# Ledger of designs, part 97: designed miniproteins, single chains, continued (5)

Each design is a single chain, and the fold is of that chain. pLDDT is the mean over its residues in the fold that is shown.

## One batch from the design tools (miniprotein)

Design m19365
Fold by ESMFold2-Fast:
Structure m19365 (fold): chain A 96 residues (1-96)
Amino acid sequence: MEEIERILRELEELLKKGEFLPFAELLRKLARMARSLGLEELAERLEELAEKFENPKVGDITREEVTKELKEVLEALLEQHPSEVLKKLLENLESA
């Protein structure tokens, strides 16, 4: 729970600053880790989110919309895999 909240806060900070490219990189890391677990659908959803932030011309991405989509993906990861696996995903995300 704390780890998920920390990631969401970090992503919200990047969104407030308009730093969409670092945000997209975080999502791509999560997608690669999800793919390594055989979660292709979740990996594709994360890659689609990353693509939105790499390519938005301006202005239609809201913090609430992004937070909602991320929450859904993270909840799906928790339901598909135990907390131990999610912990590994978060550790890899922090390791640059």
Scores: mean pLDDT 62

Design m19366
Fold by ESMFold2-Fast:
Structure m19366 (fold): chain A 61 residues (1-61)
Amino acid sequence: MSEVERLIEELKRLAEGLSPEQRAQLDAVIDAVRASDLPEETKLRVLQGLLELARRWLAEQ
């Protein structure tokens, strides 16, 4: 499994604790990252940023 797919799986697990609106936002960005022709390193940075955002959202609930 690639690092990109590993981070996407972690994001999906965290999404279980998020609101429907937050889940929809995460899913949209994940889909955009998967569909893009960005270098893997850039995709990893975007997904790591999303992971930090999702963790903050969970901590604020």
Scores: mean pLDDT 82

Design m19367
Fold by ESMFold2-Fast:
Parts: C-alpha cells; sequence; structure tokens
Structure m19367 (fold): chain A 100 residues (1-100)
C-alpha cells in the first residue's frame, strides 16, 4: 500500500528527528514509539482498513507539527498539538486492542 509506505517513511523521519534533537520531550519520544508499534500491527494485520491508516497518518502529522512548533519556540501550540496526537494514538490503540 502506498499509504502504508508513506506512513512508514513519516515515522522513520520522526525517529531521526528526535534522535538528532537533545531537547525533544520524552512525551514526544514515547508517542513516536507508540506510533511505530501501531504501524507494525497494522502492517501485519490483513484486516487493516484505509481509515486505520489515515488516522495513523494524521497522528504522525500532528507529531511532526508539534516538533515544528518546538523548533519555532511556540511551546503552547506544540503542547496543544502533542496532546491531540496522544489522544488520537490512545483512540487507535483502544480500537486495535478491541479487535480479535
Amino acid sequence: STLLDLIGQKIQQLEDQVKSDPNAPEKVKEAIKRLKDIYQKLKADPNTTEDDLQQLLVAAGLLELSMQYLKEGKFSLAQSVLDQAIDLIDKIEKRLNSKS
């Protein structure tokens, strides 16, 4: 899937960015790790829907936006967007854990 490949590339980009940024918050690193775990589960699941992939891509984009705001010194916006990303990750994890 082209969408699956794009998500994988975005997650790798996020991991590379946090490894090179000594000021990256632990919450951002944890969110990226959770996002990667979800990605591996969706990649292995033959019942993965396009909606599952689209939500994962949105979560990755929110994490990227949060990191961009941190670089710009917009800490309040960075925190708001990070909270949105974590809330979405929580919702995705709950859905995946409820699937047999």
Scores: mean pLDDT 85

Design m19368
Fold by ESMFold2-Fast:
Parts: C-alpha cells; sequence; structure tokens
Structure m19368 (fold): chain A 73 residues (1-73)
C-alpha cells in the first residue's frame, strides 16, 4: 500500500541519516541508498502527485546527497 511505502521510506531515510552519523561502512550506506531509492521509486510510480510522496522523495534525496558528500570526503 502507499501508506506502507511512505512509512518504509521515512524509516530508511532515518536509517541512512543514522548510518552517516555513526560512520557506517561504505557498503552499508550503499545498501541503504539502493533500498531507499527502490521504495521511493515505487511510491512515486503509485502516486506521483501526492504531497506526501513528494515530501518523502525530497527528504530521501537530501539524505542521499549528504551520504555521497560523506563518501567523497
Amino acid sequence: SLEELLEEARRLTKELKDAIKNNAPTEEIEKIIIKLTEVVDKAVALAPDDPRVLEVAREAGKAILEAFKKLES
């Protein structure tokens, strides 16, 4: 369901932020990014104009960008 996808996206975004904060291994961060991207893509495909979907996509995108900045440092 859309609600389950939104909840999973929020959970994975938090997990990604926590992994970055705790200096998790690159491989762990990459796995979270892959799963988060998959969940967000499914939510966008199901309801592309839903404000909640746009919000989780925006928050996920910010977390992913911070992860890439961390990995390049």
Scores: mean pLDDT 86

Design m19369
Fold by ESMFold2-Fast:
Structure m19369 (fold): chain A 81 residues (1-81)
Amino acid sequence: EKEKKIKEKWKEDFLIQAKQLEEAGKLEEAEKLREIAKNFEIENLKEQILETYKLMGIEIDEETEEIAEKAHEKALEEIKK
C-alpha cells in the first residue's frame, strides 16, 4: 500500500517534468521521460532520477548522485513500515 502511493507520487513528478519539457519544445526528451514514468519501479528510483537529470541536460556530479541516493533510501524506508 505505501509502496504504491510512493510509486504513484514519483510517477506524477516524472510526468510533470515531461510536460515541462514538452512545453519547452523538447518533445523527444518528454517522451523518454514519460516512458520512464510508465515503467517506473521503486527499486530503480535512483537510476530513474539520474536518467531524468540527463534528459533535462543536467550534468551528473557527486551532489546530484547524493540527492538521488537519499531520495531512493527515503522511499525504501517508508515502504519497509
Scores: mean pLDDT 79

Design m19370
Fold by ESMFold2-Fast:
Structure m19370 (fold): chain A 96 residues (1-96)
Amino acid sequence: MEEELKKLYEEALEAAKQAGVEPEEVEELFKELLKEGKSLEEIKRELTAFLLEKALEKARPELRKLGLSDEEIEFIREALLSGVAVDDEKLLAVAE
């Protein structure tokens, strides 16, 4: 379990570097989630949502150069974040 948390943290830092997100922001969020007693799955979801949102924010000027409007970029952001939230709804549906 501690090894899984370390691996998740290392993967999040690598994703942050690729997305142009500051490693310090990932470290701060990871520590906050651990302090709150979040599960491995909750930490993974929160880190994924954070990195997707930051990556889109950093990529926004380049996406505009590719012909995407601000409205289209926001639509992509919302769709990706909604995908992360869907896993929680599937866990609730397991009662069937």
Scores: mean pLDDT 70

Design m19371
Fold by ESMFold2-Fast:
Structure m19371 (fold): chain A 75 residues (1-75)
Amino acid sequence: MEKEFEELKKKVEELIARMQKLKEETTDPQVKSLIENYIATIQSMVKNAKTVEQARLVLEQAERFIKQVEEMIKS
């Protein structure tokens, strides 16, 4: 349980780092602001996650956010 929880948190932190990189590579101020809001939301959620189930939901939300950001940048 502990190991699975820490592995999920690590994956979330990796996605946060990827979002931060996409923010730095983006020149659109609206997209930058949206990425900042997504990062803040996921950071808040991961800090408040206390169970494997909660960490899994945070990971799923982070994956959805990164997909949306990648689709906006590709457009």
Scores: mean pLDDT 83

Design m19372
Fold by ESMFold2-Fast:
Structure m19372 (fold): chain A 71 residues (1-71)
Amino acid sequence: MVGENLLEGMKEKDPENFGDLKAEDLEVLSAKKVGDVLELDVQLKKNPEKIYRVDVDKTTKEVLNVTLVEK
């Protein structure tokens, strides 16, 4: 399931912020394809003020980067 794979990658990059989350706690607000990378804006349902930019390889579905962006 795509949401579970996304969460697993986010936990590997930042286990302190994402380690206790479930896939149901994530909401993908937008997806933008930039070359071979999917740029996702992901909101946490528990903290909707925080939006994360998550870069995912479109072929492998590996999470490359996770960055906090301002709302």
Scores: mean pLDDT 76

Design m19373
Fold by ESMFold2-Fast:
Structure m19373 (fold): chain A 58 residues (1-58)
Amino acid sequence: GPALSEEELAKSVAAASSLTGRGAEAVAQRGRQDAEESDNPEAAAGNLRIADAAEAAA
């Protein structure tokens, strides 16, 4: 999919950082999968940042 804007990415990272437990684990897993499936390196980097924030929260 398309890359998120810097504002949208920052908001998504903040939201991922506020998750706990299974919700955080699910977002981390999905973000990693979306990054691997992305043909857009900027979108992939954004999804990895969201996944890393969610893993840190879990």
Scores: mean pLDDT 78

Design m19374
Fold by ESMFold2-Fast:
Structure m19374 (fold): chain A 61 residues (1-61)
Amino acid sequence: SPEELKKKAIIYALQGKVDEAFEILDQLPEELRKETLEKIIEMAKKYGREDVVKAFEERLK
């Protein structure tokens, strides 16, 4: 389901598996993908994972 893919993408992103996280994000509808990306960046900032924040921001440009 889209909700299960969303959770899996967040888990992979926080594990530093950026490429795997994006593979899952590409399977999500555009609206859910955007929400999930915002959630990942928020969670990464909250946990001090600046490496993950930079990787995601770099790929979104």
Scores: mean pLDDT 83

Design m19375
Fold by ESMFold2-Fast:
Structure m19375 (fold): chain A 111 residues (1-111)
Amino acid sequence: PSILEGNGLGGRGMELSKSEDEKEALEAAKLAYKAALSKSTKAAGGAALAALELSKSKNEEVAKAAAKAAYAAALSKNPGARGLAKAAAEELLKSKNEEVQELAKKAIEAA
């Protein structure tokens, strides 16, 4: 959304759009975590890729869920999933949230 559209009373519409995007991103991160916990090496690869995309989120809850998904994928037997999980975790280390940083460090160590 344009900065100009965010000024005045119209700014409320921008906040609602952002809230919906954050809910969708959070749901995607939770699904990635569930997929990473599956016995499927292919599902772990997809989960690690999703965690990498979501690792760039400025939303703290999305970043926490992405960090959990990355850590779970780093524990998989799929070397491609571990590589993607490590990349996601390296991005998540830039987070200002201590829990996200801790999970990211664990994912890097596990990969």
Scores: mean pLDDT 72

Design m19376
Fold by ESMFold2-Fast:
Structure m19376 (fold): chain A 68 residues (1-68)
Amino acid sequence: TISKEELAEAVEKAAGDEALSAEELGRKIAQATGLGPGGGLTAAHHILRALGKERASGKEAAEAIRNG
């Protein structure tokens, strides 16, 4: 299990300031955390749903993770 802070830091570093789709964000999460492609995509969808958006930057995603 990955902690909220570890996941938030990994997403912020990997995704940066560019607004990413669920697939793009999921790939960044998978590569940074080792969750695998399916796990990364699932995490990305949960983050975007929490934000009420279709795309998010790494900073926005990290904030959603920390507050969830």
Scores: mean pLDDT 78

Design m19377
Fold by ESMFold2-Fast:
Structure m19377 (fold): chain A 94 residues (1-94)
Amino acid sequence: AASVTVSAPPSVKAGEDVTVTCTASNLPPGFKYIVLTATNLDTGETIQKTVSGTSGTLTVKNTKAGSTYLFTCTAYDDDGKKIASASTTTKVVA
């Protein structure tokens, strides 16, 4: 079965960068791209990156104290159908 693994540190200090890594595995022949999304759950700000490969990274810069980021990675096929997804969170500490 197809799967994605998403990895980010559980916490970072305010003002430091957070990098999330996504890797997709056991993909069907129809696999086309992955989408990485970072959402600041406190502000609603979202950044997104599309990668036409099985692995990618997304970096959030100048993290704000007290924020929690939700990182989601989703693999899609050539019809735009979701194959697999995973999420993780990072808390920004003062």
Scores: mean pLDDT 85

Design m19378
Fold by ESMFold2-Fast:
Structure m19378 (fold): chain A 62 residues (1-62)
Amino acid sequence: GPAPALPPLGVRGRIVYDPEKNTVTVQVLDEEGRVLAEKTFPADDDEGFFAASVAIAEALRA
């Protein structure tokens, strides 16, 4: 896999679980809480979690 990159200063990750829809949303936020990137996938989909993480990392590198 690609080498781990240091996150930009002031960027944080947030994971939100929705029990009604059984979905997980992964978000990347700036210091002010603005959403820079997000991806939603089913909570029972381990492959979806990995794919979402890769997509967010790719968006942050652009």
Scores: mean pLDDT 68

Design m19379
Fold by ESMFold2-Fast:
Structure m19379 (fold): chain A 73 residues (1-73)
Amino acid sequence: GENSPLFLAGNEAFKAGQYEEAVKLYTAFIESNPQASNDVLAVAYNNRGAAYLKLKQYDEALADYEEALRLRE
């Protein structure tokens, strides 16, 4: 869930301005937790999208935000 070491590490990297590291950590969380609830995965995709926005990777950010929205419908 939201207290996963990978998810928390991703949040810490994002707060530190380490956006490439945040993307890697959120990706590792998503890939290692395929059975996580849609709400938990939606938060992870949304946070990775925010990191992509900081990196100006707009296509990747949009894809992550759209996936987060899909998971919460």
Scores: mean pLDDT 87

Design m19380
Fold by ESMFold2-Fast:
Structure m19380 (fold): chain A 77 residues (1-77)
Amino acid sequence: MPLSEEVMKRLILGALYLSGPLTLGQLSTILEASQPTVSRLVRELEAEGLVEVRTAANGVRYYSLTEKGKEYVESLL
C-alpha cells in the first residue's frame, strides 16, 4: 500500500532521529520510495525548519534533524 506524504514525512523525521545524518539514497531505501519523492518531502521539511542539509568534504549530501526537528519528534513519543 502506498504511504501518504504525511506518514512519509514522519518516517523521514524518525529515521533521522534514530540513525543520525542520512543521505537521500539511504532515506529512499528506508522509506521504499523514489529519490525524487523523498527529495521533495525533505525540502518541505527543510522549509518547516525541521531538517537541514550539509555537504561533506567528499561532496556527499547528508540530511539531519535541526534542534526544532528533534524536539518535534520527541513531542510525538
Scores: mean pLDDT 81

Design m19381
Fold by ESMFold2-Fast:
Formats: structure tokens, sequence, C-alpha cells
Structure m19381 (fold): chain A 85 residues (1-85)
């Protein structure tokens, strides 16, 4: 499986998990919220999120996955972090 395929799986899992946690939000709002959070957590000086959520977000942004299971797990960690904001 290519890195690009793993990143796509991670993004899809992130959006689907956020939809389950925040069913009140539209698809466009979920995508915007996810993209804004990823942009904020790309900065290592960002106070947003726990260390675990920031590390998962950094792996997701960098496409640093060794498996589909890791990609999905990191996406779920990020989704839960976003939902708590």
Amino acid sequence: MSRDELVEIARKTLYETLKKLRPDLSDEEIQRLADNYLALTANPESPFGSPEVREAAQRLIGGLFNSEEEAKKDAEIVAEGIAKL
C-alpha cells in the first residue's frame, strides 16, 4: 500500500469518526474543523491538544504510517481530540 493510500484512509477515518462524534455538523463543517486543527497542530509551539493528539496529528500530516491500522488509530486519536475542543 502506498503512503498516499494510507493518508487517504487516515483522512477518511478522521472525517467519519468526527461525523459520529459530532452528528450536528455538516460534512463541510467537519472538513473545515479537521483541516484547521491539523494546521494548528503542525506548529510544535501550539498549545492545542494533548501530547498524544499532537503526535498523532504530526504523523497524519507527514504520512508517517507503517500500516492501515496505524493510520486509522492516529485518525481516531485526532478526531477525539478535535471533538473535545
Scores: mean pLDDT 75

Design m19382
Fold by ESMFold2-Fast:
Structure m19382 (fold): chain A 89 residues (1-89)
Amino acid sequence: SAEREEELRRELAYFVGLVEALLEAGFELPESLKRAYEEYREKLETIRDEETERAYERGREEAPRYLELDPVVVVATLSMEIAEISFLE
């Protein structure tokens, strides 16, 4: 569990960094979140168990709903959900 926790925490940092990089590159926040979420999900395939994967899949399926909301809320919600998954392991 400790190895997966460390890897997941690194992936969380990577996800946040990727969103920041995309915003600096000129992408709009919804597009940046979508791209970062897809990239982050791919990176997690080697470290997450099936339960963690199902949680990320559910979040991804609901992402389009959040993209219609305030961008700050979307960033906060996705960050909190990823953090919760990290601490559950």
Scores: mean pLDDT 55

Design m19383
Fold by ESMFold2-Fast:
Structure m19383 (fold): chain A 116 residues (1-116)
Amino acid sequence: MSAKEIVKKNQEEVDKLKEEIIKALKLESEEEKEFARLAAEGIVAGSALGTKEMALAGGLMGVEKALAKYKNEEIAKKIKRYLLKKYLGKEVKTEEELEEALRELSALAEKAAEAQ
């Protein structure tokens, strides 16, 4: 089943996760809310692979998709930090810690893409 089909079947879960991210991070603009929506879609698609690490990797891919379109690095980093804390319990305070965590998850996302 494709990521697009998983998202369509789980639209209520996507909407719930989107609203959770919006409220947790106090996102106000339509652009910021679109980052939350794409992150939520990625989380739902990644969750279908059966691990919290894959849900996180999917969420991060969603943020990267939004970043490519809108180029808002501040919102992208804010959502990435929130997802790392929520799914791994890892509190990332510095940009260096964030980049290290993202490198580890990038390797998992690459392996997941090769397996699918």
Scores: mean pLDDT 77

Design m19384
Fold by ESMFold2-Fast:
Structure m19384 (fold): chain A 85 residues (1-85)
Amino acid sequence: MSEEELDREVRVALVEIYSAIAILDVQRGNVDAAKEAVEKAIELAKTSGEEAVRHALYASQRLKEVDPEAGEELIKKVEEARKEL
């Protein structure tokens, strides 16, 4: 495994972690914290490939269930990130 491959795998793992944190924050009613975690996941997903983008999308959809306006905004950002892959 090259340093470039390792860096990519670490970024995918971080997207999964931030997405999981966001889902937990949604379940706990911490909507602002969930939004911040999703935004971090989306930013990392832009350079981490399709799997990472899917994790960020799922977290954005969970946020939409409790905050429809913030969720829709973040889903749009995920679709923009997907287009830049």
Scores: mean pLDDT 81

Design m19385
Fold by ESMFold2-Fast:
Structure m19385 (fold): chain A 96 residues (1-96)
Amino acid sequence: SPMERAILLALFHRIAVGGSIVVLERMLEKSTDPELRRELEELIRRYREIGARLDALVAQAEAGAVSPAQLDAELAALQKEIAELDRRENELFARL
């Protein structure tokens, strides 16, 4: 169903976001540079905010509180935000 497909896509993005958080948290544990630590903490915070929004969307979809079209639109917005954070993460890794 369109709803099941959208939920699976949201869950896929949630796993990817979780993976980024794990990597960034490990880098934060090993970093002594105050500027790098601030950038890592900001990225972790933003990924956690997106993860929480993905979790909320899945919960709303499972409860029947959103249509498949609304879920797709909200996922598209979150995918854009994830792509921006992924770009920032890659730029940070390139500076190491």
Scores: mean pLDDT 88

Design m19386
Fold by ESMFold2-Fast:
Structure m19386 (fold): chain A 85 residues (1-85)
Amino acid sequence: MKLTYKLTVTVEDATLEQVNELFLEIKKILDELGLKVLDTETLSPTKFTLIVEADSEEKVEEFVEKIKEIGAKLGLKVEVEVEKL
């Protein structure tokens, strides 16, 4: 069964270079967790959305936690909003 989620990622007080680095790390995590990206949209320089398909809700939760962890490593405050579609 395919589960589809909309993830909204917001980064506070980030440079464009930091946002780009975060985005590249996000792509690596998606590949590692086997999450399929259906769509990506940039809403602002510091806010973007991902629509992903996952095998389980637990993989999406792990993905969100890994994004926050990488954000913290980069010195960024990252917020992720999750919506089940």
Scores: mean pLDDT 80

Design m19387
Fold by ESMFold2-Fast:
Structure m19387 (fold): chain A 97 residues (1-97)
Amino acid sequence: PSEEELDREVVAALGLIALAVIKTAARHNPEFAEAYAPVEPLLDKAGDALSQGNLEEAAKYLRQAAEAFRATGHPDLVEDARLLERIAKELEEVAKR
């Protein structure tokens, strides 16, 4: 396998770990349940795309999830949005290679 293929696999795996952490944290914060409910399907679609090696599709769903979190205006959810945007950018950069 090429280094490019290995980079894609590693970034996809790290993305899945980050999504698992975000989903777990959100489920333990009932005050965010209403804001998280419409985002959960987007994170699930991002996870499915990552598992299939589709980094561009994963980035798309992560950006949609980030937009939903930013729309709440809550500081903790805005920080989650920034993290999702950073992950999406890294996925997009690796996908170019």
Scores: mean pLDDT 77

Design m19388
Fold by ESMFold2-Fast:
Structure m19388 (fold): chain A 86 residues (1-86)
Amino acid sequence: MDEELRAAADALFAAHLAAVRAEHAGELSEEELRALAIARLRETMREGIERRVELLREEGVPEEEIEEERRREEEVLERLLAVIEA
């Protein structure tokens, strides 16, 4: 995996984890906080994919090409999440 891409994913995960720890102030276990941070990271990344897909549609890119791009970005997302969850 690209070292910069991994570093960015690690930083974003750390930011979400810090935020959920602050928000829940000892109400949740570390495992629950980590799971919530991963869920927030997935949602943030998914929103990025949807915004890019919307832009491609606005530019008149064929639907088949948009579907291929979405699939590629979803594969990258799942690879990043697998590294963070491991």
Scores: mean pLDDT 78

Design m19389
Fold by ESMFold2-Fast:
Structure m19389 (fold): chain A 88 residues (1-88)
Amino acid sequence: SSLQQQIDRELERAREALKQGDLQAALDHLGRALDLAEQIPDPQQRIEYAQRVLELGMEVLKASEDLSIINQAIGLILRAIGLILDAE
């Protein structure tokens, strides 16, 4: 679906931003991916995308020494976990 294609593109942009060390851009793209994933009506597909956002959000957290980036990454991780748990 076009929604899944948009999520895949945002996840790819997040990976590229991480590769370049642009943690804020990575968080911005992951946030958009998660916002789109929340719109998926199929619970299993929502879990799969939320899990991918969680994995990349953990990489941002691990790479960061900036308290603002750390706080944003934690917020994103908690949102992704919430989406996974609510879909079970």
Scores: mean pLDDT 89

Design m19390
Fold by ESMFold2-Fast:
Order: structure tokens, then sequence, then C-alpha cells
Structure m19390 (fold): chain A 94 residues (1-94)
């Protein structure tokens, strides 16, 4: 699990640097799916830490990119906030 999470985080950060938003979305979806399937609390904490790290990098880059619409920026920010809150609740529930 951790190896796949580390690979996805690296892929996500590279996609952010290259402004490959489709790839960033793909990485976030895969990380989210891994989180939903995982039952080990320590692995969930690790995954949450890496997801939050990727989300911070993504939001910082999005705010600086004038080629991305305000609508897209708001949609991504809203999705990230909701996902983080949901993920934290899932960790606490286990």
Amino acid sequence: MKEKVDELLKKGKEAIENKDWEKVEEVLVELGDLFVKEKDKEVLKYLLEKLEELFKALLEYLKKDPSISEEEKKAVEAHIKELVEKLKEEVEAK
C-alpha cells in the first residue's frame, strides 16, 4: 500500500508541475479509492497525510495559474475540502 501511495503522490506532484490537471484528477481519484478500501488505521493516517500534502500543492498551483477558470478553481477547492473532511471522519470512525 505505502509504495503505491508514494508512487501516486510523486505522479500527482509531477502532474501539478506540468499543469496536467486531467492527470492530477486521476491521481486524486485513485488515492481516494485506496482510502475507501483500506481498513488499517495506521495506513489510513499515512494516506490522509499524503493526500493533504498533494491537496496543498494543488491549491497553491491552481491559485497562481491564470489559464484555469475561476469556476474550475472553485470546484476543485470545494471538492478538496469535502474530501478531506470525509477522510478525517473515516479515520476517526475506525
Scores: mean pLDDT 75

Design m19391
Fold by ESMFold2-Fast:
Structure m19391 (fold): chain A 120 residues (1-120)
Amino acid sequence: AESKSFKNSKAAGEALAAAAEKRGLKTAIGVAEGDTTATSSPADALDNAEVTVVVALTEEGKVVAMATLGNNKGGSEKNIENLKEAGEKLLENMKKQGFPEEAIEEVKKFIEKEIEAQKK
């Protein structure tokens, strides 16, 4: 496995999606850009950081992999809100791409579980 530096979570998510597509998988991405213009501290910057959620599926619409990027475990309400927004955008993009309802439901459950884990 080769470790690569990326400019932001969106770029990392796009690279992961491109790698999955090279392997014949279908992908969808959801991005919450955060509010980096309002931060006055490193902690605020982390809490308002961009969050990206990526999913990879087979041609039959079976989920193979899901990843969340740029989220803080045990993070602030703002980080949790950004994760929710990224997840909602991912689900919307999946619907627009014509993914099956079963795959959308599986991804929704994954996002809800990730949000619950951030609150604990």
Scores: mean pLDDT 69

Design m19392
Fold by ESMFold2-Fast:
Formats: sequence, structure tokens, C-alpha cells
Structure m19392 (fold): chain A 80 residues (1-80)
Amino acid sequence: MAKEYYEKGKKALEEGNIDEAARYFHQAALAATKKEDIPYVEEALRDLSEAADKSTNFDDIVKLTLAIISAAVALRDIEN
């Protein structure tokens, strides 16, 4: 469920585990298929964007950016 993956991703991000966070946020995006999931996808986009902006590690920035793209695509597909 999108909410469950978002919650796991947010926890991983709070723990500083960027790899795990990016993976869970990507899974959240793939699971987000309903309009009820929109708030979680939007929160994920904000959290991922903030993490990417604060990161100084290029590999982490790439992983976070790919998760952002996945979330943006999911949001587009739900809205259409």
C-alpha cells in the first residue's frame, strides 16, 4: 500500500538511510494508484526534494532524484 511504503521511506530518511528511503519512496510511487494516495505522493515529493537539496553525495542525489521522477509520474497517472 502506498501509505505503508511512504511511512517506511520517511522513517528511513529520518534515520539517514538514503538508499532505503529512495527504495521505499519508489515502491510507494508504484503502489499509488488511487486518488486517496495523492497526499502521500505529494508529501514524498516534498521530503525527497528537501533531502536531495541538502545532500552533498552525488550518488544519493541521483537515487533521490529517480525516486522524485517515479513519484511525479505516479501523480500524473492518478490525475489523468
Scores: mean pLDDT 81

Design m19393
Fold by ESMFold2-Fast:
Structure m19393 (fold): chain A 71 residues (1-71)
Amino acid sequence: MLTPGAKAAQTIFEILQKEGPVPKDELIERASKESGASKETVRTVLKTLIQAGVLGEEDGQITLLRAPVPL
C-alpha cells in the first residue's frame, strides 16, 4: 500500500524512535534491509527528510528533529 519511498521513511522513523541518533551509513543499511527498499531509495528519502527539516545530520549521525506525523 505504501510506496517504496514511504516504506523507507516509515522504517527510518521507527529506527530513530527506538534507538535515537544512528550513524548515516548504518541507518541506510538497516532501513534498506527492514523496508525492502534499495539503499539508493533510502538515501533519496533521507536527503528529502533532511531538506524538509524532519531529520538532522550532525557528525555523520542522523537525528529525529520533528515527530513523524500519520500519513
Scores: mean pLDDT 77

Design m19394
Fold by ESMFold2-Fast:
Structure m19394 (fold): chain A 73 residues (1-73)
Amino acid sequence: SREEEIREIERALILSEAANRGITLTEQQLEDLLNEKTESFSPEQIEIYRYARERAEALLRARHLGRETARAE
């Protein structure tokens, strides 16, 4: 589903951005970010999540447009 595709992309992007910033996330912290349970997280961790989510939505939108063009025989 679209939601599952977004979650997989968000997971990859969060891990990549955290690594680029020298931040280590536990599996639990990653799951909490993906489930939008950000109340206990730092502003930097929340920013990583927002960046990943916006980018994931943009990538999925681009893929969806490509699939719609392929579906239009």
Scores: mean pLDDT 68

Design m19395
Fold by ESMFold2-Fast:
Structure m19395 (fold): chain A 57 residues (1-57)
Amino acid sequence: MEREELRREAARRLKEVKGLELSVEEFENMSLEEVEELTEALINIDEPPIPRKIVPK
C-alpha cells in the first residue's frame, strides 16, 4: 500500500498546486514514474510566491 498511498498524495499535491480536480482513481492506476513526472511538472511550472504584480513604487 505504500506505493498506492504515494500515488494518492501525489494526486492531492497536483490538485492543490494547480487547483485541478483530477480523478485520484486514475492516478492510483498510473505508474510511479508518471505520477512523479506530473507532480514535478506542475510544481515547477507553478510556483506561487507572489501571484500578484506588486510594485514597490
Scores: mean pLDDT 57

Design m19396
Fold by ESMFold2-Fast:
Structure m19396 (fold): chain A 96 residues (1-96)
Amino acid sequence: ILEEELERLRKTTEEQAKKSTPEAAKALLEYTEEMIKAARENPERLPELITEYAAELRRKMVELARQNPKDRETILSAADAVSAAAHDAAARIAAA
């Protein structure tokens, strides 16, 4: 379950990165990889880590959207999709 949910999160992030700007794509991929590494090292904190990851990602994406106002909707949409996927993964892991 844990590894399957982490792979789903990675896949969702990669799909959103393809639809986003290069800078936002890099930030999305880097955050997801750091979160996956932390979750594997400390699985008992996984629900907390996934929610913290989503909050940090949103802050970074809001800053990038301010720097790239033409692409704001694309950047924020990608951030919201990845955040939703992270919360869903946390809920499924907690229910297991």
Scores: mean pLDDT 76

Design m19397
Fold by ESMFold2-Fast:
Structure m19397 (fold): chain A 63 residues (1-63)
Amino acid sequence: MTEEQRKQQLLLTLDGLYITGSISEEQRNELVELIRQGAPDEVIAKKLRELGLSDLGVKQLLG
């Protein structure tokens, strides 16, 4: 998967989490902003875990 495809997949996952009510609009916007700013995978992974994603789910999205 290319980096661009990985970013798109991650953004789609965040949209899904927002639609299901698993994360707030503010939490979604924070993660989208981090991705756009090129934050390290470790920072994004930490935020995803704080929102309730499993370690396996985080690894599948970030590699």
Scores: mean pLDDT 75

Design m19398
Fold by ESMFold2-Fast:
Structure m19398 (fold): chain A 60 residues (1-60)
Amino acid sequence: MVFSPEELAIMERVRRAYGDRLGEFDDETLKKALLAYAGDASFDAETLDRMAAYLRSLFP
């Protein structure tokens, strides 16, 4: 997986905030959660899609 330290930190904040509830989120909700925890960070659409897909892949 190819993520920057900043991207990994944002994903970790989202995981800590929502935990197992992330498994109930659709891709649009995951992207909104990622953006809410991004602060001043900006991502292109492809990076946001990859981050959402990665979080989705962590659920049973």
Scores: mean pLDDT 75

Design m19399
Fold by ESMFold2-Fast:
Structure m19399 (fold): chain A 91 residues (1-91)
Amino acid sequence: SEADRLVLRPDGTREPLAQFARALGLPDSPEAVRLFEISLANLALVERKADGVWDEETRDVIIRLQRMLGLPADGVVDAELLRALREWGKR
C-alpha cells in the first residue's frame, strides 16, 4: 500500500515511493520507503510537543534506519537523525 504512494521531492520531482527509495539505496521494502517519508514529515514533530502518536511498527522502522545510518538505535526521531536523512536524500 505504501509503495504505491507518490513522493514530491524538493526539486518538484514526483515518483513512486518504492522507486525513490531504491534510487537512494534504501532496502526495497514498504517499511524502508515509509521510514524515509515519515522522517521528512517528522521534522515538525521534533519542533512540537511530543503528543504525536508513534506506534510500535513506526518505532521499529526508525530503529532500523538508525542502524543503517550508524546512529544509536533508540527509536527516537531527533534533529541528528533528520539531518542525516536530509544529507542522504540529497544524493
Scores: mean pLDDT 53

